# Designed miniproteins, single chains, continued (5): the designs that were tried, part 88

Each design is a single chain, and the fold is of that chain. pLDDT is the mean over its residues in the fold that is shown.

## One batch from the design tools (miniprotein)

Design m19245
Fold by ESMFold2-Fast:
Structure m19245 (fold): chain A 85 residues (1-85)
Amino acid sequence: SELEKFLKELEEKLKEIDKLIEEARRLEEEGKLEEAIAKLEEVVKKLEELIEKEKSLPEPDEEFIKRLEGQIEQAKKKIEELKAK
């Protein structure tokens, strides 16, 4: 079904985002701050793409959008913290 395909694609994108967050954490621990920032910028971009896609649906999940917006805010805050180091 179209819904099943959408949910599978969503699951894979969320998995990619989780992997990028984990990679950014490891890079920070290694002192590779510029590389950690780049991974977090990819996280922000992917989250923004998911929000755009959700908003394009006939019945957008507003709670899901707010959750993703919160994750973007946290990622941007972390980027600024890393830039200050």
Scores: mean pLDDT 86

Design m19246
Fold by ESMFold2-Fast:
Structure m19246 (fold): chain A 59 residues (1-59)
Amino acid sequence: MSRDELVRAVLDELEAAPSPEEGTLRAIAERLGVSPRTVSEARRRAIEEGLLGEPPAPG
């Protein structure tokens, strides 16, 4: 799977999640059948490209 395909898949999973808990990196990794590290890298790229906002820090 290409990096662009992975970023799109991660974005689709986050958009489809009914709650932030369902859109965790671990849950997405489990659904996509990849490692949490791979999802984390894809999410970081999406944030860098402006496709995702940074997760709100509590505090």
Scores: mean pLDDT 69

Design m19247
Fold by ESMFold2-Fast:
Structure m19247 (fold): chain A 62 residues (1-62)
Amino acid sequence: SPPSLESVITEAILWVHENKETVTDEDIEQKSRELVEKYGLPESHIPEITKAALFALEGLRS
């Protein structure tokens, strides 16, 4: 079965932590698309994953 949306958001946030020095907003959107395709989730989840990952990045750089 596919992972939960919460689990995929967590994976995206961990990826942002690992790449915080170089990652761009566009990279985060691309990663969200990659995870949605990888796990067979609806494309409607891309904005939610992207928003959560961007929020995490803002916290790391502030």
Scores: mean pLDDT 85

Design m19248
Fold by ESMFold2-Fast:
Structure m19248 (fold): chain A 77 residues (1-77)
Amino acid sequence: GTVAVQASPTLTANVGDVVTHSVKVTNNGSTAQTVSATVNASVRLSDGSVTTTPVAVNTTVPANGSVTVNTDITATA
């Protein structure tokens, strides 16, 4: 496909920490593309549990270009 999405691996945090989740959207096509996607951000807490938060990605990626979307996530129990 003309668009590829790469998300941060599972992040590690203590409860109450704010961690930044990054999604890189790459357009390998010859025309600009508007992308609307939901990416699951996973955060592993100090007790070993994993919390998943859906992150909306809405952006326009230029031809043969990329855009990185950063989202701050508060680690909650």
Scores: mean pLDDT 82

Design m19249
Fold by ESMFold2-Fast:
Structure m19249 (fold): chain A 79 residues (1-79)
Amino acid sequence: MEEEERKKEEEEKKKQEEEDKKKAAELAKEAVELYNYYKENGVSEEDKQKQIAKLEEIGEKGSGYVGAAAYQAASLLEE
């Protein structure tokens, strides 16, 4: 049984959900790595603020998992 509308909708949802999850996981991983890097090596206040601002922009423009992960990453870097 082939339903074009249903198959297309499920395929698009799967693609978007998987991409969002991948991007969210990458953002979370990068945030943790960046936080540890800052803790061990230091960073200029300007670069740190730019990263936080970029993550907040991603959070504002992002949707689903990506948006949530970006806000969490920004909060982590502010610690």
Scores: mean pLDDT 74

Design m19250
Fold by ESMFold2-Fast:
Formats: structure tokens, sequence, C-alpha cells
Structure m19250 (fold): chain A 58 residues (1-58)
């Protein structure tokens, strides 16, 4: 529902911020883990919205 969509959007935005920080810090393991999690969350959000994943949080 709408609350789930807003929760997923907030979680994606926070993980994107953490991912940028991990890349800048040279923490490849954390960056890779965050990228995998972001891909899963963006796919889930895309399915709920009925849009291509490429249009999620660009």
Amino acid sequence: GPAEIERLKAEIRELERQGVRAVLAGDEATAARIQAELARLKEELAKLLGIPASQVVT
C-alpha cells in the first residue's frame, strides 16, 4: 500500500547515501552489499508502482 511505497522510498534513499559514503571510503565490501540490496529494493518498488526499475530514484 502507500505506506509501504513511502517506506521503501525512504529506505532506498538512505541506502544510496550509505553506498556513496562506502565508495568514497574505499569500503568495497560494504559498497557491493549495499548495491545488491538497492537493486532488490528498486525492483520491489518498481513492481509495486508498475514502472521500469530504471525509473526508480534516478
Scores: mean pLDDT 79

Design m19251
Fold by ESMFold2-Fast:
Parts: C-alpha cells; structure tokens; sequence
Structure m19251 (fold): chain A 84 residues (1-84)
C-alpha cells in the first residue's frame, strides 16, 4: 500500500511546516494557512492509516491528495510567516 505510506510522509511534512509557520506567524493569514496545513496533514494521515487497515486503494489515494494539499498549504504558510 505505497500510496498510504506516501500519504503519511506528506502529512507529517505538512504538520512540521505548519508548526514552523505557527512559531513565526505574526499575521492572521499566515496563522490561518498554518492551521489549514495542520488539519489537511492530519486528515491525510488519518485516511492513509484507515486505508492501510482496510486495503482501500481509493482511500489511500484520497489520503495522498489530502496530504499533498496540506504540504502546499504548509509551504505557503511558512513563506508568508517569514515575510511577516
């Protein structure tokens, strides 16, 4: 279930970027994006863990897409936080 493993990795990266952005965030936009990144990252991990238990390939793919969304949000949040 490689998609689920990748989803967990992407979700963890998203959460780490969100943590870094939250430490640096001085404006509301950076804070909102960091929170969104953490939620999407956690959601990707949740879906991936469920996919691993059930063998649901579609759920694994959804987890990966959710984790990737979290990663992009985390990158945007960190860039914005650094400019604040």
Amino acid sequence: MELAKEAIEKGKEAIELAKEALKLAKDKKALVLAIAAAISGAGGIFLAEHALKTGDEKLGKEGLETGKQGLELGKEALELAKKS
Scores: mean pLDDT 83

Design m19252
Fold by ESMFold2-Fast:
Structure m19252 (fold): chain A 76 residues (1-76)
Amino acid sequence: MEEEQRRIDIEVGLALVEIGAAIAKLSNEDVTLKLPQELIDDPEFRAELARLNERYRKEDGLEITIEGDRVVVRIL
C-alpha cells in the first residue's frame, strides 16, 4: 500500500542519511545524498531530518541540510 511504502521510504532515507553522516565523520569530508524529490518534500521526513541535524550538530559537529533534491552533510 502507498502508506506502507511511504513509511519504508522514510525509514530507508533516514538510514542513508545516518550512513552519510558516519562516512562524513570517518572521512572528514562533506557527503551529499541525492534522494527522490517526493521524499525530500515529505513533511515527516523533513521533521525527522531536522531532529537528526540537531543531534549531529550537538554531538558530532555535523550539519545536515536539504539543498534542492539533495541532503548535504557538512563537517562544522
Scores: mean pLDDT 84

Design m19253
Fold by ESMFold2-Fast:
Structure m19253 (fold): chain A 79 residues (1-79)
Amino acid sequence: HMVDPEELEREIQIALVEIALAIAKNHYLRQGVDPAVVDEAVDAAFEEAKRLIEEEGMSTQEAVDRALALLDERIAQAQ
């Protein structure tokens, strides 16, 4: 199995975004936000961050920051 360095870098970036969103999800659930609202917001934030990494070449930090901002916005809009 050949590991492309560029592919591996993208996989690591995506995994870090996933971890950041998982931590934020637990924080919102502990605050009493509806699990369905949190799950929808996390899914949307993850898909956008993944797109930004894959299509626009965003850095890991920028993608994480953008995903967390989108998560916060979507949860606020759903309440």
Scores: mean pLDDT 81

Design m19254
Fold by ESMFold2-Fast:
Formats: structure tokens, sequence, C-alpha cells
Structure m19254 (fold): chain A 66 residues (1-66)
């Protein structure tokens, strides 16, 4: 869990620097953590969802920079 938080914090910081509102991203991560705890989802599944979020963020940043 700590690794996921550290990784996500870096993404949020990058989003802030680009002018993207990080609150939506933080809310998404919070939902993932809550659901993972409730459903007993494995760390691997959390990591996969985080990768998708990273890709989505990268696309948003690229679009904003274009």
Amino acid sequence: MEYVRERFRRLVEEARAAGVTPSDLEASLEKFEAQAKELGVSWEEIAERLRELERELAEALAAAAA
C-alpha cells in the first residue's frame, strides 16, 4: 500500500505542475483503496489499475501540452 501511495503522490505532483486538478485523481485512488480493502483485492490488481490511471494521466497531460 505505501508503494502505491508514493507512486500516486508523484503522479499528482506532476498533474499539479501541468495545471491539472489532482483532486479527481486522489478521489479515484481513494476509491480503489477502499474497494481493495472491502473486497480483498490483490496487490497485483491494484498495480494494474494504477498503470491504467498513469496512462490516462499521461494522455491528459499530452493533450494539455499540445
Scores: mean pLDDT 63

Design m19255
Fold by ESMFold2-Fast:
Structure m19255 (fold): chain A 79 residues (1-79)
Amino acid sequence: SVEELVEKAKEAFEKGDYDTALRLIAEAMRLDPRHPEALILAAKVYKKRGDLGSAKTLAEQALEVDPDNEEARKLLEEL
């Protein structure tokens, strides 16, 4: 499921395995391209890798999909 893939991606992210996190996020997004949690997690990965431009774009996309998403708003404030 999308939720299981996002959870596994989050575990990889917390361990610093950004390549595995992005691979799992990409798989989740193939199932649901507009999944806000997957977009937010991708933004967090890019932020950790120093790609602030990609991080901002993904966080903005998450907020476009879910305008009330507090995590996306908070992430954009940090970028």
Scores: mean pLDDT 86

Design m19256
Fold by ESMFold2-Fast:
Formats: C-alpha cells, sequence, structure tokens
Structure m19256 (fold): chain A 92 residues (1-92)
C-alpha cells in the first residue's frame, strides 16, 4: 500500500533526523570522536539519500500523496542541515 510505504518512509526520516541531532549534540559535548561522528554521519546521509529517492518515486507514482511526501522531504532537509552543522564542527 502506498500509504503504508509513506508511513514507513516518514518513520525512517524521523529516525535519520534524530540520529543527526544526537550526533551533533554528542560532538558538542565531546562525547564522541571525530572519526566515530564522521562514520555515523556518512551512514545517516546514505539513509537520507535512499529515503529521499523512495519518497520522490512514490510521490511521482501517487501525486495524491504529495502533501505527505513534502512533509517527509522537509524532515530529510532538517536532517541534512544537522549533518552539515556536525561536519562543519568537526572540520573547524
Amino acid sequence: SPVQELVKLEFRALAAETEAWITLEMLRAGRISDAEARATLDNTAAVIAAVRADVLALAAAHPQFQAVADRILALLDRAEAAIAEARALIDA
């Protein structure tokens, strides 16, 4: 079901945003090494890319769900912003 796939993608997007923000906070607190943070951020970025591709493909096939797809894409954009901030902190 397209509805069930969108729900799964939304939970994956929320998990990715959560992981990105946790990694950023752990970096700020000095509780994670730069190497461990880079590995986690790279894995999270790969998940975001996969979820984004699936969301875009599903929205193209089922345009009636565009509003839900846009909400998920906004979550992915927030996760990417957190990853960018964490990477900038490591590179400083």
Scores: mean pLDDT 90

Design m19257
Fold by ESMFold2-Fast:
Structure m19257 (fold): chain A 78 residues (1-78)
Amino acid sequence: VKELIEKMQESLKVVEEKLKELEEKLKTAPEEKKKELEEKKKKLEEKFNEMGEFVSNTPGSEENAKKVEEMIEEIEKL
């Protein structure tokens, strides 16, 4: 159980790091890319909040860990 919960929390930190990187890119981006990056940031923030609520309210299990992995895969595609 501890290992699964820890893995889910590590996954959440990965998404948080991506949000920080995106914020840095927005600061230096040209106008054309800024709009695309803002849309991507909005989607990442939404997914991060969903994942955070899921991890906080859901017990550690293989099924739940797999669902978190699927959420990360969706975020990776952004």
Scores: mean pLDDT 72

Design m19258
Fold by ESMFold2-Fast:
Structure m19258 (fold): chain A 59 residues (1-59)
Amino acid sequence: SLSEEEKKLLEEYAKKMGISLEEAKRIAEQTAKVLGISIKEALKLILEGGSAAGARVLL
């Protein structure tokens, strides 16, 4: 299960991307694993980087 903070970030990400919460969760988990960071940090990077609309995963 996700923390309340992670869930809020996840819902915001899903809304901005126009995708389901389940899809947003998979993307966030994949990004976190690829970058070696937490799901919360992955969501913050996506949202704060202004790339939420593009869903770009960069190393």
Scores: mean pLDDT 72

Design m19259
Fold by ESMFold2-Fast:
Structure m19259 (fold): chain A 76 residues (1-76)
Amino acid sequence: SHLEEGERLFAEGRLEEAAEAYERAIEEDPNNAKAWANLGRVLAAMGRLEEAVEAYKKALELDPNYQEAKRGLAEL
């Protein structure tokens, strides 16, 4: 899946390609809170902090108890 592809690319440090894979995962399922949280994480790693905030907020809108998104947002 594009979500798994993004996770692999992120682990390899291929941040731009990881972001693109997560964006494709979101196109397939815009309600996938994990894809939004993972997009926030990669954007934060790239220093794109404003975009990371928006992605984490979307993840929390979809799942208010999503621990990874809460932690990511707090660490920005």
Scores: mean pLDDT 89

Design m19260
Fold by ESMFold2-Fast:
Structure m19260 (fold): chain A 66 residues (1-66)
Amino acid sequence: SMEELIKELSELVKKAEELFKQGKLEEAIKLYERALEVAKQLPGSIGLVAVHDIEEKLKEVKEKLK
């Protein structure tokens, strides 16, 4: 259901953010990539916004690896 996808997305993003704050960049990237796959399953504007937000977070984390 959409509710279960939103819950999974929120939990993945929260965990990825905690890992990013701890400097575990590669682990954070893996969880954000999983979150992106969940976000792509969401319909309409909710899915579009979630995909955009997660892609921006992924870009930020990957920039820190450089």
Scores: mean pLDDT 85

Design m19261
Fold by ESMFold2-Fast:
Structure m19261 (fold): chain A 86 residues (1-86)
Amino acid sequence: SERAAVGEALADAIAARYPEVLEALRRALGKPASLATLAEVLADLDGEGHLRAAAVINEVAIGAIEDPALRAAAEADAAATLAQLR
């Protein structure tokens, strides 16, 4: 579906920029997570929820970055990426 394709594109873009996102998702779900798992989570939400889920998952992954300066840079990159996809 169109939503599934958007979910896959978002998953690929987020994971390429922030490889920690899959580990953050695994911790949040309490089970193994892959790019397919991330794409399914993004695709399964109602309405525009797939974009919101991407933002939340990315924020969780970015929040795991211990260096505040690197975290701020990652937050800016994430916002730019989501704006490009929206």
Scores: mean pLDDT 62

Design m19262
Fold by ESMFold2-Fast:
Structure m19262 (fold): chain A 60 residues (1-60)
Amino acid sequence: EKEKRIAELEARYSQALAAGADPETLRRLVEEFRKAGAPEGTIRNLEAMARIAEAGALPD
């Protein structure tokens, strides 16, 4: 069940990135990953992605 929830959150995160979601939306999804008990490495990677988006590295 835990892995299923994390997979659903990964799909939603990917969809949000593709849709050009605001960094705040991405950060909220990261919080959901933390609540679901995602691995430390996964959370770190998602936080890094959110920071890159906020810094405007990929403007769209």
Scores: mean pLDDT 74

Design m19263
Fold by ESMFold2-Fast:
Structure m19263 (fold): chain A 93 residues (1-93)
Amino acid sequence: SDLDKQLELFEKLSDEALEFMIPLYEKALEVAKEKGDKKLQARLLFYLGLIYKKLGKNEEAIKYFEEALKLYEELGDKEGIERIKKLLEELKK
């Protein structure tokens, strides 16, 4: 899946490369918000959460995952909800 490919990419990238991607995803999130694209917003927030998790910034990761969870709940995306709940449980362990 596209998610599995993105997860594999994030695992393989250096911390410097991941930090470089943050402002790109933040800019994309701003554009998605302006357009009202909730599905893209949820996906970008999820990716930001994954990047912060990989960087060991667990508090920021939790914040982004909680924001993504709210949007997936609004969208009725059961798979996205389940995935984020599992990640939040891991981070609070």
Scores: mean pLDDT 85

Design m19264
Fold by ESMFold2-Fast:
Structure m19264 (fold): chain A 62 residues (1-62)
Amino acid sequence: SPLVERAAEMARRAALANPEWSEEEKRRAAVVIATNLIDREKAPESELEAVREAAVRAMLAV
């Protein structure tokens, strides 16, 4: 899904901008990014889990 790739990129940029974030803070930020992206793009809630997982994975990789 294009949203999965976009969420991952947004999450990576956020993590790089916030090197002080703990793993817990990164997970919370990733969930916010995913939710806001789904809402902005008017995507179905069924895509939220995949987009959220991608954002969390990308955030924690930084």
Scores: mean pLDDT 84

Design m19265
Fold by ESMFold2-Fast:
Structure m19265 (fold): chain A 147 residues (1-147)
Amino acid sequence: SKVKEEAIKRLRELALEVLSQEQVDALVEILEKIEDTFVLIVAGTLLIAKGLLENASVEELIKFGEGIIEILKGITYLSSLEEIEEARNKIKALEGAPSDIVIDRVFGMARKVSEEARKNNLSEEETAKLLLKEAEKLFEELKEILS
């Protein structure tokens, strides 16, 4: 979809600021497998954070990405907060997951956007745009944590 293509393009632009071309290509290949744009942006944000914080290899990004896809299977931007929290806890338990602080910040962002989407009856496109804006803020926060 156009919404998915635009989200992947923006995540690629953000990732290229901090990751190698090979890491970005692997990340994008994982994101192409995700149908729901909200879930795709959450997954992309987690993968960029893992690459940035751990200098994760292409193989490590693929393995973590496959774990995320399996856990987030059936999750959408319309999923309950309880379902989102269950997914967060499962991702924390994955081998090679970034720190709990990073995962909690990504899911805090996702929860905030999900609540705003419900409150204002946002479309998938509007929700994706809001989530991408929050992801950009999160990357600045992650840079501060690393300082």
Scores: mean pLDDT 84

Design m19266
Fold by ESMFold2-Fast:
Structure m19266 (fold): chain A 57 residues (1-57)
Amino acid sequence: DEVIERVAIAEGVRLAEETPDPEEALRLIREALDKSGVPEAVRERALAAVERHLAAR
């Protein structure tokens, strides 16, 4: 499910860029992933990638 993971990461990064508060961004991303039914392993990897992106700001 590399395609699903890449899409989840891209959407997560986009949402993080649109949301000034990093904690709020992570909350919204978790909610979006939960609603999409993305497998837990993919969700965890996508969240980790977004957290690394936010930490680089």
Scores: mean pLDDT 74

Design m19267
Fold by ESMFold2-Fast:
Structure m19267 (fold): chain A 55 residues (1-55)
Amino acid sequence: MKKEEEKKKIDEEMERVRKRTEEESGAAPTIEEKLRIMREGKKKLEELKKKKEEV
């Protein structure tokens, strides 16, 4: 039961991070800023993916 709830929370967080990264990168005024936002988003998603596997 606990593991299923935790996985669902991680899934929701991953969707939020993906959406936020897409919005922020799309709104970024420079290519440098866009790449930075995309890198941060990718790193966060990889961390969440690892967390999901750990649960």
Scores: mean pLDDT 79

Design m19269
Fold by ESMFold2-Fast:
Structure m19269 (fold): chain A 67 residues (1-67)
Amino acid sequence: SGMRRQEEEQRQREIQIIADYIKKNKLTKDQALKKLEEIAKKGGLPKEVVDRMKERINEAYKKIKEG
């Protein structure tokens, strides 16, 4: 049970880091997603990883809007 909560806390921490980065650079959601696609193409990231990161960016943007 503890490991599952630590994994979720780590995910939330990553979302917070992404949110802070977006806020500092005043990126729109579209700009953040475009940057992810560029990094993914250059780094050869699997589609599943890219899709997961897109979800994290969406959640980070939502958190910024509410915070």
Scores: mean pLDDT 76

Design m19270
Fold by ESMFold2-Fast:
Structure m19270 (fold): chain A 74 residues (1-74)
Amino acid sequence: KKAEEYYNEGKRLLSEGRLEDAVKAFEKAIELDPNLAEAYYLLGEVYRILGQEEKADEYFKKAIELDPNLEKAK
């Protein structure tokens, strides 16, 4: 599905260290599937790496709300 394609692209970009491009891909994934908890979680991780702690916390909270199994997110 379209959201999953952007999510997979975001993971690939993140593995390549293309943090800003990964953010854009994950943002597209959640735009197409607002319930894709894993995309919110990885957006939080990317924003943490970029030093944007407040944004990271917001995305982690959203991920946990959608999927409590991600409760380890911080």
Scores: mean pLDDT 81

Design m19271
Fold by ESMFold2-Fast:
Structure m19271 (fold): chain A 65 residues (1-65)
Amino acid sequence: SSLVEKAKELSEKSVEYAKKGDLVKSSTYFFAASVYVTLAPEAREYLKKALEEISKIDPTTAKVL
């Protein structure tokens, strides 16, 4: 579904910005992705993978996501 695709896109953007050191944009995209996962729970694995990757980059930011 388009909701699943959007959740995946936003989750990947969250990781991209974390790798760039932009933790504010990373968190913003992560929360946007979480809204789409609430509407389409089957997309939860994308959010889980994003959280795992962000945790490897900045555990403090990952703790508040």
Scores: mean pLDDT 86

Design m19272
Fold by ESMFold2-Fast:
Structure m19272 (fold): chain A 66 residues (1-66)
Amino acid sequence: TELDAVVAKYAKQAIDAASAGDRDKANEYIEQLRKALEELGASPEVVENAKKAIETQVDIEAARAA
């Protein structure tokens, strides 16, 4: 689905940035995901759940990189 593709794209970019130690860039990708999902008409609940899942993975990868 289009929503799944958008989530996968930005999740990968955010996680890759966090793994490289670039937390600021990871956060930028999370914000781009939020905006893209809102533009696609995703509900606030769907947006929040997607952000939370990606933020959790970013936190884990950032901690491993530190």
Scores: mean pLDDT 82

Design m19273
Fold by ESMFold2-Fast:
Structure m19273 (fold): chain A 69 residues (1-69)
Amino acid sequence: MERFEELLQKIKEALLKSDGNKVELELDRPLTPEEIIRLQKELSSLPEFDYVNVTQEGKKLIVYYTKKK
């Protein structure tokens, strides 16, 4: 199982490299509500993003975002 910090870093990199408005990741397991809340707070605190919304469909994590630039 991937550590939360490793998953967070992976998502941050995917969002920064993406030119779209969402990133989808297949996970080995669904995240807990606490993990989703923590992820939402961590990503929303990044200065590169005006908007971040984390959703989950089974094992698929979907992160909607808008960049400040």
Scores: mean pLDDT 78

Design m19275
Fold by ESMFold2-Fast:
Structure m19275 (fold): chain A 78 residues (1-78)
Amino acid sequence: RALELGREAGILEMAALMKEYDIPVEKLTEALASNPGVSEEEAREAAEEAAELAKERPVEDLRAEAARLAAEANALLE
């Protein structure tokens, strides 16, 4: 549950960054895949989810939801 909330928060934060800085899916996928332990498939799925959210929601809403989910995940990690 905490890990799942953290993943959702991460996707929303990436969506906000994509929308604010007009980052293409390919560039975000490349950046994510450069992290140790992240597969190309995982990176692509995350980037695609973020891109879809970025199309429909304003940056402020994406960031607010990401912060809310991250706080909830942190509370559950105790």
Scores: mean pLDDT 75

Design m19277
Fold by ESMFold2-Fast:
Structure m19277 (fold): chain A 92 residues (1-92)
Amino acid sequence: MKEKIIEKVKELMDVLDALAAQETDPATRRRLLNIGIALSIVVTAYLAGLVSKEEAIKAIRWARDEITRLLGDAAAPAVKLMDELIKLIEEE
């Protein structure tokens, strides 16, 4: 299960990097990259036992809502991976 979580985070980071690369607004681009960094830190902390499952899921849901606010429908690939990541953590 942890290996699947790690791979899903890697897929999500690749998608967020691609969305940031396509973004023309520098502030939005920086925000997308910062969301990716924050998610990587939180999931790594969860896997290390430093944060609870509930805290990790809350952080991913916050990121999901924020990226949807920033990109609207263009957020769909990242939102799908975030929803899959939440499910993997809940099933652990």
Scores: mean pLDDT 85

Design m19278
Fold by ESMFold2-Fast:
Structure m19278 (fold): chain A 68 residues (1-68)
Amino acid sequence: SDEDMAREIAERTGVSLEAAKLALEAVRQYGKDAISKEVADEIAKQTGESVLRATLALHEAYKLLERA
């Protein structure tokens, strides 16, 4: 489920579940193009995560969805 994927992203990257869900949603909509400074900055602003952690969450989301 998306919730299980978001939990795995949060566990591996240290972001909140909310940030993990936003990263997963972005990658579902934009694929690899979601892994961008603009998207990472938006997630960081909305969730209080660092841009670095938001970027790691986007990479992990892409990796999980590519495997599915």
Scores: mean pLDDT 87

Design m19279
Fold by ESMFold2-Fast:
Structure m19279 (fold): chain A 56 residues (1-56)
Amino acid sequence: MEKIDPRKLTYEELLELARKRVEELAKIGKFSEEEVKEMLKLEEERVEEIYKAIQA
């Protein structure tokens, strides 16, 4: 599915989508490993926030 509703995904599926997005950015080779790690951390925090909002 190209348009995925985050509210209907599991926490693991949301994390996988976030990581895949960061991997797409990283493949252009314009980010350091440190920058990619920070992007992953921010995306994981966003996923946690979304997941908590869904459960609330």
Scores: mean pLDDT 70

Design m19280
Fold by ESMFold2-Fast:
Structure m19280 (fold): chain A 61 residues (1-61)
Amino acid sequence: SRKELLKELARRLAEMLGISEKKAEEAVKALLNEDYKKAAEILKISEETAKILGEIIKDAL
């Protein structure tokens, strides 16, 4: 399901970036809500990169 897919995405993102699953879940929610500034802060990336990532995630769902 979409919810399970998002949870798996957050878990993988947490593993790759060395952040907590809670922080990764916050970042994924921010990306889906188009809050690219918040996602960028959590993921330590640019807002431009966060926007691209958000578009990829939405397209994959």
Scores: mean pLDDT 83

Design m19281
Fold by ESMFold2-Fast:
Structure m19281 (fold): chain A 82 residues (1-82)
Amino acid sequence: SEETLAAPPGPLTPEQQARRDELLAKVRDILDKLSILTPEQKEEVLARAEKVLTVLLSRGDYRRAELEIYSLIGEAQKKALE
């Protein structure tokens, strides 16, 4: 549908919300295994991930949403190791 291609960022559909929750659960699992990150740093990554996922999933960019999540985790790890 043509209108779907130009969908503005907004409320997620139930399917998009379920996908966001699934990806956030994966992020949390990965972060829980990273002992080098503080609880504050883990919370910041999760908050950023939720915001990014909401925008990308509302646009139907499922693959990009996954890539951005792994990128955020990688950046947090790199910053913690400096």
Scores: mean pLDDT 75

